# Ledger of designs, part 55: designed miniproteins, single chains, continued (3)

Each design is a single chain, and the fold is of that chain. pLDDT is the mean over its residues in the fold that is shown.

## One batch from the design tools (miniprotein)

Design m9898
Fold by ESMFold2-Fast:
Structure m9898 (fold): chain A 82 residues (1-82)
Amino acid sequence: SLKEEFFNLVLKDINDIDKINSFLESNPELKDLPLMVENDITPILLVMKKLKFSKEELEELLKVVKDPELKKKIEKALELWE
């Protein structure tokens, strides 16, 4: 599924912005979402929201993210995740 393909891509290397952007541009259902830029987790979080990721799936992302600033942004998103 699109959700599983995106999750596997992000878990493999969250900093591969070119590969993530290629995935976003190749999928029409994601075309209205912003593309990845360096050190900005917001586009990934918006895709995860659009694809109906669970709070538990977002928590798996915290296990692979090493950047403290990106971790803070994900943790803040988890507090508001419905």
Scores: mean pLDDT 77

Design m9899
Fold by ESMFold2-Fast:
Structure m9899 (fold): chain A 61 residues (1-61)
Amino acid sequence: SPGERLFAELRQGARDQLPPEHVPAAEARIDELLARYLAGELSLEEAVERYMAFLQELLDA
């Protein structure tokens, strides 16, 4: 699906662009949000928004 593809791209972006110490936390958050999106608990837009907010907090810590 387009959502699954987008989350795969976010995972690759985390591996390529984030400091190595932040990659495991980012990947875990992506996997959690993808699971909730696939369960129908979140829209794709809500899941991406929550990931971006998480990533900003992670990088600001």
Scores: mean pLDDT 83

Design m9900
Fold by ESMFold2-Fast:
Structure m9900 (fold): chain A 81 residues (1-81)
Amino acid sequence: SKALKNAAEGHAKGIAEAAEKGDLEKLEKLTEIAIGLAQASEKKKEYVKYLVEELEKYAAELSEEAKEKVLEAKKKLEESL
């Protein structure tokens, strides 16, 4: 559980940083990896649920444009669960 939360936090940070820098290629790649994880197993779904929680926290600290991209990624992940 703790290891999954730590890994999900790092993944969420990567998505948030990509969004803030306007690195749409990296944002898309990290989001696609997370979608694949959501579809892989019940344990990987738990990881993606932690990721969604961390993305919500990061969204509050981002520019409006980056926030929009992060919330879009979050929605795609929630739809993949």
Scores: mean pLDDT 83

Design m9901
Fold by ESMFold2-Fast:
Structure m9901 (fold): chain A 80 residues (1-80)
Amino acid sequence: SEALRRAARAAARARREARLGPEVLALEEEAGRRLKEAAENGDRARQAEILRETAERLEALGVDPARVEALRREAERLEA
């Protein structure tokens, strides 16, 4: 049944998201601390680097591509 296969895929995705949630949160909290420090120092190049590194790590974890793209666009703005 397609409905059963869809339910199984949804359950697998929910379990994956439950496992990845704390890891994503920890990564974003660490990135936030580093970004604050770089911003306080006026280091735009370092802010862009942190955003690109964070985007790459989130992409590797399978986070929504729209979230990854938003971080990359912010890095590009800081390099302008």
Scores: mean pLDDT 79

Design m9902
Fold by ESMFold2-Fast:
Structure m9902 (fold): chain A 55 residues (1-55)
Amino acid sequence: SIHEKVTNLIEQARQAKAAGDSTEAQILLGQAALVAAVFEDYDALDEVNAEEAKL
């Protein structure tokens, strides 16, 4: 599902952040936000925004 794809991108962003790669985390979260917005998955978009705030 689209929600699973967005969730997978968020998980990859969390892993990048944990590895110290904030640039990669921001890129992955940006991709997740675009997918969530295009498919109107506002629950997933809220989760992306919460993760971006932690960067």
Scores: mean pLDDT 83

Design m9903
Fold by ESMFold2-Fast:
Structure m9903 (fold): chain A 59 residues (1-59)
Amino acid sequence: SSISRRNELVAQASSLVSEADTLLKDGKSNPKNSSTLTSKANDKRSQATSLGDQAVSLS
């Protein structure tokens, strides 16, 4: 159902945001990899936004 798919997309988006936050935290404690970790975090945030937009479209 659209409700089940929407809930799945919201859960996936939340997971990606949590992963992005972890990468940003790791970047602060690891300056040698900070740029790479920040880039990966931004990619995950972008994916989360896309999934969130898809979830809204199912409303």
Scores: mean pLDDT 84

Design m9904
Fold by ESMFold2-Fast:
Structure m9904 (fold): chain A 89 residues (1-89)
Amino acid sequence: SIAFELDLAIGLTRIALGVAKIIGDEEAVEALERAVEVLDRALAQPDDEAVLREAVRELERIRASTSDPLAIRTIDVAIEVVREALAQL
């Protein structure tokens, strides 16, 4: 289910965001808050291929804008899950 895969991606990203906040990693917090916003927009329209493709592009831009390892690894997982959701459309 596309909605399940997107919900999984946002859930994992929110867990990583919580960890970043606890350890005081401000760079990861900024990047992961932006990633959550992208995934929330995708989850609102899970059957829209154009919305999911734009979500991948936005997540790739966020990834490129940070050097934080927690943010990069978390966003890489989110990108893979959104790509798997796209493959089901």
Scores: mean pLDDT 87

Design m9905
Fold by ESMFold2-Fast:
Structure m9905 (fold): chain A 67 residues (1-67)
Amino acid sequence: SADQAALAEAEARGQRALPVVQLVNEALKKYPNASLDQQAEMNRAAAEGYRSGDLEAMRKRMEEIGE
């Protein structure tokens, strides 16, 4: 059914989002004093990481922002 297909898509999106969320949480723990501007940049990096699936590029960008 359409509802089952929608649930399967939501689960797939959740599985794709999980490593992105984990990297964001890691960055926030590593850079607890990040400014609001740095946090906004990190959020943009997370959105790009989710879109592209390039978690290595996302992680590198997070480090560049946090330093």
Scores: mean pLDDT 80

Design m9906
Fold by ESMFold2-Fast:
Structure m9906 (fold): chain A 85 residues (1-85)
Amino acid sequence: FERAYEVAAKKVGEDSPVALGVRAYLAKLEGREEEAARLRERAAEEAAKMTEEERKKEAEADAEAMKVIEEEKAAGVLEELLEKA
């Protein structure tokens, strides 16, 4: 998941809606629900200030970050299954 944040941060910046959204998702998975809620609120606030062109770049970064998240989930599940076998 840190990889997904790194990809988003490189494309659109660390304080971008996508980067904040990825961090919120990671925080929620780790049980840090209050932090996740705050990051999600910040992401929504920043997104509201964006132009259409900036939103398009954010959508591309979000798609790329989500792809990394899915790949990391698949790898993590496989690794856990191999260790528990």
Scores: mean pLDDT 69

Design m9907
Fold by ESMFold2-Fast:
Structure m9907 (fold): chain A 72 residues (1-72)
Amino acid sequence: LSEEILEEINESMIRMALAVSLLALDRAPPDRIDEVLEDGERFILKIAKKLGMEELGREAVERLREHARRLR
């Protein structure tokens, strides 16, 4: 419909991808954190690319990386 509504929906999809990836990191055993992080980064960037929101995808990936660093 309006360009603004579509942009808001696309942003919400990237936020959901980040939320799911953060949850996966929180549930990962310590020895699997790097693997889960790599999977989450790939997932977020794939969605962001399809939505034409690569900058938001990169910001979400940085948030995911920062969260992983805080886990140990």
Scores: mean pLDDT 82

Design m9908
Fold by ESMFold2-Fast:
Structure m9908 (fold): chain A 87 residues (1-87)
Amino acid sequence: MEREIALAMLTITAAVALRAAQQGKLSPEEIYEMLLKAARTALELGASVEDVERVLEWFADQAEKLGNTELAEAIRRALEEVRRLAS
């Protein structure tokens, strides 16, 4: 239950971040910090590194499909940091 809620919260945060970036409301650096904080919280609540990585990869791919390469790079930077935290 806690893990499922943690992943849902990360997914919602990523969706909100994607929308805000599309509207020019958030910079890539703000997106990076927001997603990294949400990912750390999900891991602390018992989400697996694999599940967190899958969520972030999906949103990075969505950002690329929307033509927002700066956002995709910011999301991938958060993904790389999550992988580092797993070590």
Scores: mean pLDDT 82

Design m9909
Fold by ESMFold2-Fast:
Structure m9909 (fold): chain A 84 residues (1-84)
Amino acid sequence: MKVLVLLDREEDKERVKASLERIFNEKYDYDFVVTSDPEEAVEYVKENIDKYDLIVVDPSLPLETAIEISKIAKKNNKKFIYLG
């Protein structure tokens, strides 16, 4: 399974990865996109959604951004998790 993780801060990558590995109890292929720009996060998901099975958004990004990304995931029949 290829997982996309979207977050604002580089320093949160290890925390988010540990949380996901604990939830799934399995090692997946994780791609991390670190951006403080909500529009960049949304654009990346729109352009790359077909590459991923699961989209994860960290609460470091705004809830409104997570909602928009969840709609894109649903439209493309992809799984979505918000960690907030």
Scores: mean pLDDT 84

Design m9910
Fold by ESMFold2-Fast:
Structure m9910 (fold): chain A 90 residues (1-90)
Amino acid sequence: MKEILEKELKKAKELGDPIAIMQVELLLMKLNGESFEKLKEKLAEMLKTEGGFSDESVEAVLKRLTEEIFEEMIKDIEEKLKERAKEEEE
């Protein structure tokens, strides 16, 4: 799993897709056992530094981002990466 995430992160960075970069980095943090609070902090940082969002826009996004919604997002990314891993059998 970790190796697959590192490959996806590299692809996202090559494509210059800030949303894909954020999704993969958050999933890596989740797999490393980081708390929901740490994941929210990382998302806020990336939205400001990579997304160019204002403090007000970031706050509005975070107010709507519940742990349940975040977990669903992570699960969707995880399932997509698992399917990709099965397709890329060397």
Scores: mean pLDDT 71

Design m9911
Fold by ESMFold2-Fast:
Structure m9911 (fold): chain A 74 residues (1-74)
Amino acid sequence: MSLVEQVKKLGKETLEKVKKLVEAGDLAGAEAVIDEFSVQVEKIYAQASPAEQKEIEKIVIETFGEIAKILNEA
């Protein structure tokens, strides 16, 4: 699995977890999952090539955009 593929998978898993936690009223759990995603992405980004970093930035922006929508709809 490439670094870009790892971030795509993490983003998808994070969105699914955040949706479930927010719908359950577990905002603290949702925040912990978001924090874990940020930490894992930073580690991957630091080891990525410039081309991979550009792809990762797009995925991260899209993922946080969707997280913000989930939190605002709660």
Scores: mean pLDDT 84

Design m9912
Fold by ESMFold2-Fast:
Structure m9912 (fold): chain A 81 residues (1-81)
Amino acid sequence: RAAELLERARRLFAEAEEAYLAGNYEEAKELAVEGAVAALEAYGVTDPELLKELREAILNEDLEKAEEVLERAKPAVEAAA
């Protein structure tokens, strides 16, 4: 359910922030990736290829690619909102 996925995303982002403040940057990136995926799934974006591209872009710190993937998800997010 969307509410459960949003709560999972919120928890993952909080854990990512704690890892970042502790200096565990790789762990923070992994947690942020899972949080972003959970948030997109909450809005009905379940395309495994799109979610994989987002994970790879964030882990590689490729902000331009991450923005491109999010723009491709935008119609589904807008339809869900």
Scores: mean pLDDT 74

Design m9913
Fold by ESMFold2-Fast:
Structure m9913 (fold): chain A 94 residues (1-94)
Amino acid sequence: SALEERARALLAELDRLLAEYEALVAQKMKTSSPEEQARLQRSLAGVRAEAARLRAAVDEALKNGDTAALRQQIRAVETLIQLLRREIALLREE
């Protein structure tokens, strides 16, 4: 369905943005203080955990044909994508 195609496209975009965010965090850590490194590591761990949770939730909704759950998870993935884009933009301005 169009909804399933959209969910898969959003997960692919999330994976791309997560990889970009991880690369930028790794680069910034090279010149960061120990306190800033710890903060960046916690932020990265949190984003990774949320991305993994959303992937599992989308997969479950797709497996069960649960259209309502799929729509809810699509909105959650879009929210995380928007947050990642903001974080990436901030890292690129430093």
Scores: mean pLDDT 90

Design m9914
Fold by ESMFold2-Fast:
Structure m9914 (fold): chain A 78 residues (1-78)
Amino acid sequence: SDLVLALESLSKEYPPHMLAGLLVMGAYTVPQAQRAALTQDLTLHLKAGDYEGAAQLLQSTLPDDDYQDLQDKLVSSV
């Protein structure tokens, strides 16, 4: 998927914890506690090189509008 390839590309430029933070920073409608948990889980997937798992976690956890906005921005940046 385009998102998986974008995550793999960005993982070469950003450490896992920083990339995870960047991925969830736009989800302002999501409560802080849920964003913190998502950031931790994403960091683990990115650290393991599990970009498919990271993409699936984003899709299942983020509101549809936030997920679509993120996907559009990431695919356009790579």
Scores: mean pLDDT 79

Design m9915
Fold by ESMFold2-Fast:
Structure m9915 (fold): chain A 121 residues (1-121)
Amino acid sequence: SLSVQLQRLQLLRAQQRSLDLSKQYTDLVKELQDLGRNGSPEETAKKADELSKRIRDLADAAIASGPLDAQVAADALTSTALSLQDAGLTFLKDPRYSESAGYVFQALGTAIASAARLLAS
Protein backbone atom coordinates (compact mmCIF):
# COMPACT_ATOMS: atom_id res chain seq x y z
CA SER A 1 0.00 0.00 0.00
CA LEU A 2 1.01 3.66 -0.38
CA SER A 3 1.10 4.05 3.43
CA VAL A 4 3.63 1.18 3.73
CA GLN A 5 5.76 2.72 0.95
CA LEU A 6 5.74 6.12 2.73
CA GLN A 7 6.78 4.47 6.03
CA ARG A 8 9.64 2.65 4.25
CA LEU A 9 10.76 5.92 2.63
CA GLN A 10 10.78 7.71 6.02
CA LEU A 11 12.82 4.86 7.58
CA LEU A 12 15.29 4.84 4.64
CA ARG A 13 15.75 8.63 4.96
CA ALA A 14 16.28 8.28 8.73
CA GLN A 15 18.83 5.49 8.09
CA GLN A 16 20.68 7.68 5.55
CA ARG A 17 20.78 10.61 8.02
CA SER A 18 22.15 8.23 10.68
CA LEU A 19 24.85 6.96 8.27
CA ASP A 20 25.80 10.54 7.29
CA LEU A 21 26.13 11.55 10.96
CA SER A 22 28.10 8.35 11.73
CA LYS A 23 30.51 9.20 8.87
CA GLN A 24 30.93 12.78 10.15
CA TYR A 25 31.65 11.67 13.74
CA THR A 26 33.86 8.72 12.64
CA ASP A 27 36.00 11.24 10.69
CA LEU A 28 36.29 13.34 13.89
CA VAL A 29 37.35 10.18 15.79
CA LYS A 30 40.08 9.60 13.15
CA GLU A 31 41.30 13.20 13.67
CA LEU A 32 41.34 12.58 17.44
CA GLN A 33 43.28 9.30 16.95
CA ASP A 34 45.85 11.09 14.74
CA LEU A 35 46.21 13.79 17.41
CA GLY A 36 46.63 11.06 20.06
CA ARG A 37 49.51 9.55 18.02
CA ASN A 38 51.25 12.82 17.03
CA GLY A 39 50.00 15.54 19.39
CA SER A 40 50.39 16.36 23.08
CA PRO A 41 48.11 14.91 25.83
CA GLU A 42 46.79 18.46 26.33
CA GLU A 43 45.85 18.84 22.62
CA THR A 44 44.19 15.39 22.64
CA ALA A 45 42.16 16.24 25.79
CA LYS A 46 41.10 19.61 24.30
CA LYS A 47 39.93 17.95 21.05
CA ALA A 48 38.06 15.29 23.07
CA ASP A 49 36.31 18.08 25.06
CA GLU A 50 35.33 19.82 21.78
CA LEU A 51 33.89 16.54 20.42
CA SER A 52 32.03 15.98 23.74
CA LYS A 53 30.44 19.45 23.45
CA ARG A 54 29.37 18.82 19.82
CA ILE A 55 27.76 15.52 20.86
CA ARG A 56 25.92 17.22 23.77
CA ASP A 57 24.62 19.90 21.37
CA LEU A 58 23.53 17.17 18.89
CA ALA A 59 21.73 15.21 21.65
CA ASP A 60 19.92 18.33 22.96
CA ALA A 61 18.82 19.30 19.42
CA ALA A 62 17.63 15.74 18.70
CA ILE A 63 15.56 15.57 21.93
CA ALA A 64 13.94 18.92 21.03
CA SER A 65 13.10 17.66 17.48
CA GLY A 66 11.30 14.45 18.52
CA PRO A 67 11.61 10.64 18.77
CA LEU A 68 12.68 9.89 15.17
CA ASP A 69 15.53 12.45 15.28
CA ALA A 70 16.49 11.17 18.76
CA GLN A 71 16.74 7.63 17.29
CA VAL A 72 18.82 8.89 14.32
CA ALA A 73 21.22 10.59 16.75
CA ALA A 74 21.27 7.51 19.04
CA ASP A 75 22.29 5.23 16.12
CA ALA A 76 25.04 7.64 14.98
CA LEU A 77 26.38 8.09 18.53
CA THR A 78 26.39 4.31 19.13
CA SER A 79 28.68 3.89 16.07
CA THR A 80 30.88 6.76 17.30
CA ALA A 81 31.15 5.24 20.81
CA LEU A 82 32.22 1.86 19.37
CA SER A 83 34.88 3.58 17.21
CA LEU A 84 36.27 5.45 20.25
CA GLN A 85 36.24 2.32 22.45
CA ASP A 86 38.12 0.42 19.70
CA ALA A 87 40.64 3.31 19.37
CA GLY A 88 41.12 3.34 23.16
CA LEU A 89 41.88 -0.40 23.23
CA THR A 90 44.31 -0.01 20.29
CA PHE A 91 46.22 2.75 22.13
CA LEU A 92 46.30 0.81 25.44
CA LYS A 93 47.40 -2.43 23.71
CA ASP A 94 50.25 -0.88 21.67
CA PRO A 95 53.24 0.39 23.75
CA ARG A 96 54.20 2.78 20.91
CA TYR A 97 51.07 4.88 21.59
CA SER A 98 50.03 7.17 24.44
CA GLU A 99 48.32 5.28 27.30
CA SER A 100 46.73 8.57 28.49
CA ALA A 101 45.20 9.09 25.00
CA GLY A 102 43.84 5.52 25.19
CA TYR A 103 42.10 6.27 28.51
CA VAL A 104 40.69 9.57 27.14
CA PHE A 105 39.21 7.69 24.13
CA GLN A 106 37.70 4.97 26.38
CA ALA A 107 36.17 7.55 28.77
CA LEU A 108 34.71 9.57 25.86
CA GLY A 109 33.38 6.39 24.19
CA THR A 110 31.66 5.32 27.43
CA ALA A 111 30.08 8.77 27.91
CA ILE A 112 28.82 8.82 24.29
CA ALA A 113 27.43 5.26 24.62
CA SER A 114 25.48 6.40 27.73
CA ALA A 115 24.11 9.44 25.86
CA ALA A 116 23.05 7.18 22.94
CA ARG A 117 21.16 4.85 25.32
CA LEU A 118 19.31 7.81 26.89
CA LEU A 119 18.36 9.14 23.42
CA ALA A 120 17.09 5.67 22.36
CA SER A 121 14.93 5.30 25.51
Scores: mean pLDDT 79

Design m9916
Fold by ESMFold2-Fast:
Structure m9916 (fold): chain A 65 residues (1-65)
Amino acid sequence: MLSEEEIEEIREFGRSLNLPEEEIEKVIAEANKKGWSVEEAKKKLLEIDIERGVKELEEAVKRSF
């Protein structure tokens, strides 16, 4: 399991990406369950941030039709 220090590092990284607290906690729970490293958890947060950006763009395009 991740240490409290590692969990806080992941939380700070997620907050720097302006992710919702619920999404950050979800990634921490998944990381603990799957035995991910801090770097793997940070990569997952980045993937979520990118997917949210793409989805927002797709929704904006759909609103034009």
Scores: mean pLDDT 78

Design m9917
Fold by ESMFold2-Fast:
Structure m9917 (fold): chain A 93 residues (1-93)
Amino acid sequence: SMAERARRAAEEAGRLLGFKPGTPQEEYDKFVEALREAAKELGVEYVEDADGNIALKNATPVQTAEVLAKAAEKLGRPDAARAFREMAELYRQ
């Protein structure tokens, strides 16, 4: 299904970003900053709750994937950026 394809693409993109058990907090902090900047550039609202959960408020799946692709570019991860762009194309279909 399309939902299963999107989930597999998200898992692969996370792997390409190197977010594994034991990833240092500094790498998450860099990713959060890149996400915040990418969301701002694309006109998407970035919010964090009290538990540290991140949301791109009112973003479509396509917009979410585009924000993640731009964040990956800012982090110097062209492989991850490509995976997120492919995810966006899957959501458009």
Scores: mean pLDDT 72

Design m9918
Fold by ESMFold2-Fast:
Structure m9918 (fold): chain A 75 residues (1-75)
Amino acid sequence: MPSPEEIEKEIQEFLKKLKEEVPSMSYEEFLERMAEFLKLLEEAVSQLSPEEAEKLLTKAEKELQEIIELFKKSL
């Protein structure tokens, strides 16, 4: 089973790639990537302790908000 550290790393790597790709994405591509991210985040949270899940969600929410604002600025 993946460790909490491996799960956090996977989420961080996904967000990093998404942030890099966002300026060149269409709206449809953005929605697909967001759906993939939400599924990945849900699976990650289900495998973590409540405290680890809270930390991951807080970090992911902040990073995701920054990505959404970057996408809005690229439109």
Scores: mean pLDDT 79

Design m9919
Fold by ESMFold2-Fast:
Structure m9919 (fold): chain A 85 residues (1-85)
Amino acid sequence: SKSVYEKLLKYIEKQLGDKKVAEEVAKKVMEEAKKLGISDKDLEEAIEVLEKHEKGELVLPSSENVELAFLLISAEIARAKKKLL
């Protein structure tokens, strides 16, 4: 959904500091999530888990799909950081 895309984009932009690269990464995450059967709700929960981890709160994903979403977002951000360096 547009709402989940906007939340994902905001999170990635904060991590990368580049809006244009963040838009590419967010689009790629949304496309890969669809291929893996990850729902918009799973993506939203994964973003919340990532935000909590950045605040020093260790929270485990509630489901396998949330864990896959968490790993997908983290991996795509890591790849983009290498491209920006």
Scores: mean pLDDT 86

Design m9920
Fold by ESMFold2-Fast:
Structure m9920 (fold): chain A 83 residues (1-83)
Amino acid sequence: MLSASEILLIRSALDFFDLNQDGLLSSKELKVLAKNMRLYGIPADGTLNDVEIRSFGEAILGRKLSDEEFEDFVNFFNQYVNP
């Protein structure tokens, strides 16, 4: 289970890539995020798949995610991408 502090870290990271501050990630902002995955040591080709999303979450939190924690992270990510 993700802690409240870890949820705040995830939200802060997503807010950093929300360039127009509308609470949503556009396709353009997602491409910027994907390209910046190298900041977290993740190869980025401009596409985000489940493996890259998981690696991004693990990089933000500095630890491996369980399957349940990954589902929590994906739900948080989808609130920004697919409202």
Scores: mean pLDDT 65

Design m9921
Fold by ESMFold2-Fast:
Structure m9921 (fold): chain A 86 residues (1-86)
Amino acid sequence: MIEAEVVSIKQEGDVIHVTFKVTIKDAKETLILEIRDETGAVQASKLFSHAEEATISADFPGSTKKVQLYLRNVATGEERLLLELE
């Protein structure tokens, strides 16, 4: 079971700081968490291996239109969108 939540969104000047928390129960595979913008560019990535919880943060320009949190399986290359902010 996979759960994702927004921990914080803070705007400081022209920068938006976003933090997500992900909980994965029964993780048996190597997974990567990726924060992407509206262009699909990866702004932050974090390896998720044998962990129950992980937090991931990224800084975005204040002009950013969309922030997406993805989970990628390293072995299969399969991706899953966990959360999207606009």
Scores: mean pLDDT 76

Design m9922
Fold by ESMFold2-Fast:
Structure m9922 (fold): chain A 87 residues (1-87)
Amino acid sequence: DIIEKIEKDFFIYDKDKDGVITKEELREIVGDELTDEQIDEIIKEADKDGDGKIDIKEFVEWYEKLTGLKLSEEERKEIVERLEKSY
C-alpha cells in the first residue's frame, strides 16, 4: 500500500513527531553526504509555505516529484489526514 509506505517514510524522517521535517532532521538522515546548502535547496524545493520546514502536505508533493509517483487529489488528501490524525 503506497499510502502506508509514505506514512512510514514520513515517521522515519520526523524524529520529533511534531508533524514537520526540519533541516536538522534531514541532516541526521543524510549524514555528511550533503552540504548545508544542498539541504537548504531540498527544503526550498519542498517548502511551498516558505517557513523553512517541510510539513505533511509539502512532503507528499515532494515525494511525488522525487519518485515519479502520481497520486490523485483524493489520495493526497487521505495521506495528509491520516498523518495529521497521528499527531
Scores: mean pLDDT 71

Design m9923
Fold by ESMFold2-Fast:
Structure m9923 (fold): chain A 76 residues (1-76)
Amino acid sequence: MSKEVREVLQWVLNAMKAGRIPSEEEVREKARKLGLSEEEIENLVYAVRALKEAAEKYGMDKVVETVATSLDIKLD
């Protein structure tokens, strides 16, 4: 996983920890500003969509904890 992809995911997980799921457009804009390719941007949007579905099924705190631990992402 690239440093830039990890930075976007860290930002998404921090927002979710704060009780907010970023929109697909916010994710696209954040990724574009970091210089990610369109393929990487669409993969991130897909990942965020999957995170939203998992949060609805398992709860936001559980999803954030599981994903951050699995990907070794440090949260604020």
Scores: mean pLDDT 83

Design m9924
Fold by ESMFold2-Fast:
Structure m9924 (fold): chain A 94 residues (1-94)
Amino acid sequence: MVNEAIQKVAHAFGTLLRVAPPEYRPRVLEIARKFSEDVASAKTDEEQLKAARKGLEELERLVDEMPLSEEDKRRVYEDIEEARRAIKRAEEAL
């Protein structure tokens, strides 16, 4: 479950990077890199889930700033909701 939560957050970052205007891509890559580093440094399942939740929160903040089409916003928010549900399931399994 923890690996699924991490993969879903990573997938959401990938979707955002694909739809992001070019000027926002460096910022998406920066927060994705911080997420990756937080996951790599996490020693417990609880720490990995905290990293996943933090990464998802930063992703949501960045999406709110972006001038995305309604279709692209819908796609990103669908991935965000999948990631949020995966994190919740993993937390409930701890």
Scores: mean pLDDT 86

Design m9925
Fold by ESMFold2-Fast:
Parts: C-alpha cells; sequence; structure tokens
Structure m9925 (fold): chain A 77 residues (1-77)
C-alpha cells in the first residue's frame, strides 16, 4: 500500500495535470512531508502530513485574495 505522502503527491500530481489540460497554469512544490499545488489566478492548495501512521493530513486552501482555510482529512495509511 502506498504511504500517506505518496498518496497526497499522487493526488496533487493528478490535480495539476487536470488543471493544465483545462488550460490553467499549475505548479507543484514537494517537501518530505507536504505538497503544494499553485494554480495561477485561482490560489494555492497545500497538503501536509500531520500524522503518517494515523493517515492525518492538513489541507490548506488559499485563494487569489490571500484568504485561507485549513481542515484535517484522513487518508488510508
Amino acid sequence: SPSVIEQIRQAAAGAAELARALGLEATLEETEDSVVLTIKGVGTFELRVVDAEAGVVEATETDAAGRSRSERVRVPA
């Protein structure tokens, strides 16, 4: 089974590919515990591993105006 970090990276890569297929500019930045998807004119989307064993990920969305919100999501470990 893929690790939590591998799962969020795969999800972000798929989202970036879809955005680009729709004609949007999308970039991905990866760290050891997070992935950030930036879509020009839309915002940024960060997934960060909070607890790898429990499968807890913090999802942060920041819009083009700089307003952000965060929530915790469970991913199969």
Scores: mean pLDDT 87

Design m9926
Fold by ESMFold2-Fast:
Structure m9926 (fold): chain A 98 residues (1-98)
Amino acid sequence: KEDIERLLELIREQNDEEELEEIEKLASLSIEELKETLKKMLEEAGLPEAAEKVEKELDELEEYLKKNPETPKEVVEAAKKLAAAMTLKLIKAAEAKK
C-alpha cells in the first residue's frame, strides 16, 4: 500500500508536467491498447528489445489479473503508470545518446 504511494510520488518527482500528462493519458488506455502504444513508441525510437520486454510484462500483468480479479483498480493504474513512465525514460535516454 505504502509502496504504491511511494512509486506514484517518484513518478511525479522524476517527470515534468507534460510528461505527467502523457503518463496519465497512457494509463487511461486498456492494458491491450497500452501494450500496443508503448510497443510502437519503443520500436519507433529504435528500441525493439525494450518493446518486446514491455509486451511480455504487460501480457504477464493481464494474465495475473485474469487469475486475481480482486486486484484493486488502484494497483492496476499504478502498474500502467509505471510502464508508461519507464517507456518515456527509455526513449529520452536513447535520444540523448544520438
Scores: mean pLDDT 76

Design m9927
Fold by ESMFold2-Fast:
Structure m9927 (fold): chain A 73 residues (1-73)
Amino acid sequence: SMDEEKKLKEELIEEGKKNLERAKELAERIGADVKESLEATVEDQSRKAAALLSPESAEEVEKKLREYAEKLL
């Protein structure tokens, strides 16, 4: 149903944001490239969304996570 997909989409966005925050923290701690780490995290989370959601919902997840990653830089 649309309601189930909307809930899953929101959950994946929230999980992705937490993973982006963790990736930034780890990259800063170990002196890695923050931008590269965030881009890799967006790719991993977007791949997960693409497996679980419709193409339209998966694109929305990717867009929201890319926007959040930019805000973290």
Scores: mean pLDDT 87

Design m9928
Fold by ESMFold2-Fast:
Structure m9928 (fold): chain A 64 residues (1-64)
Amino acid sequence: MVKVLEVLYEDNFFIVVKVRLSDGEVRIARINKLTGLAVLEDEKGNPIRVLSEEERQAILDNLG
């Protein structure tokens, strides 16, 4: 359901991707490589919610 549109940046600690959610909204997903925590953010960088395991896995499957 979540689809990766673009990888915005990646460093040693984070990967940041632009995603389209199941409702059609385009948002930013920030994944912490150390903790595995994936957070959905608005375009201003404000946290909206934590991504579900299924949403996080869909992002990772698109990346690798």
Scores: mean pLDDT 81

Design m9929
Fold by ESMFold2-Fast:
Structure m9929 (fold): chain A 95 residues (1-95)
Amino acid sequence: MLDKLKKELEEETEKLVAALKEQAKKAEQQGDTWKAQQLLDYAKGLEERAKKVIESGDPKEIEEEVRRIKEELDAIGDSEATSKLVGKIIREIAD
């Protein structure tokens, strides 16, 4: 059901955004205000992208975005993978 996919994307996006905000808070506490801002900007971009994907109503696009969000969430559970994800976010914003 399309509604189930939309709800799953919303829930997974909220989890990733919360995790990114925690990483941003940690960066700010370490004096890295630039890194904190990049993480917050990425979190906002994720929310905007998820909304657009949901509005598209395309089940395949929604499923692909859910998969991407879950992969990034899994990365946050590991310290090395979290550092790699943060590095990727910083590169994407710098471009």
Scores: mean pLDDT 76

Design m9930
Fold by ESMFold2-Fast:
Structure m9930 (fold): chain A 78 residues (1-78)
Amino acid sequence: MDPDTLVDVLLFLSQNPGRRFTSGEIARGIGVSQSSATRALNELAEAGLVRKVRVGRTTRYEITPAGEELARAIASAR
């Protein structure tokens, strides 16, 4: 996966702590395709940085405390 897309997804979620987004909402927010956002979210979820939350028939994504910590470290380095 492209590291820039992973970082952009993580930073987007870190700017909205406690909020849950669909892959389509995240894709729109960072300017990538929904397939790219979904791929990034799957990799971040496997790493424990993002949590998948089932709401009815919709899968939404939420940043974890570990994801928030990493996002803060990345933002401080930019």
Scores: mean pLDDT 82

Design m9931
Fold by ESMFold2-Fast:
Structure m9931 (fold): chain A 97 residues (1-97)
Amino acid sequence: MEARIEEARRVAEEFERYALEKVGEEYLPLVRRLILGTLIARSEEAGQRYLEAEELERRAAEDPSLRPEAELARGEVVRENRDLLFDTADAAAEELS
């Protein structure tokens, strides 16, 4: 469990740093919206998993016992959709440039 949570956290942090470097902090919310739209367009299941991970993170802010589960869920979404997430960040950066 612990090793998986740390790996998931690392993968999620890698993506956040990449997106931040590409679009900057101001446009990070736009990238997140584009990711959701792209995931839903490719697979409703993938989009639902992304929304579930975000909701779990929100609940974990109020209930710390859910934090490990939230970190794992988020990292798994990033890992499973890595190429699409990075491609979406690149596309957003191009539109904002």
Scores: mean pLDDT 74

Design m9932
Fold by ESMFold2-Fast:
Structure m9932 (fold): chain A 97 residues (1-97)
Amino acid sequence: MEEIEKIIELIREVADQLAPIDPSLAELFRKMAEEIEKVKETESFKRAALFTGSTAGMMQIHATVWSKAAKKPLPADVQAKLDEISELARELEEKAS
């Protein structure tokens, strides 16, 4: 569960960095973090881990959609954190398997 908590913290940090750029995307990511936190408290580690991995994947999709619509990349520091979230989610799925 500690790995899930680290991912939640990183998602909240990304949302804070996105707030001045796209408040709607920032709010979406905050809600995603809240849903992971609820699943972590109510579900088994395996289910919480798989849900967290799926949510990390959805965040990358939303980031890609934003970049295509804006015709520019996200700030490098935001993209680096999204990449870290994806790496941690991959490690989490390995532990869940």
Scores: mean pLDDT 85

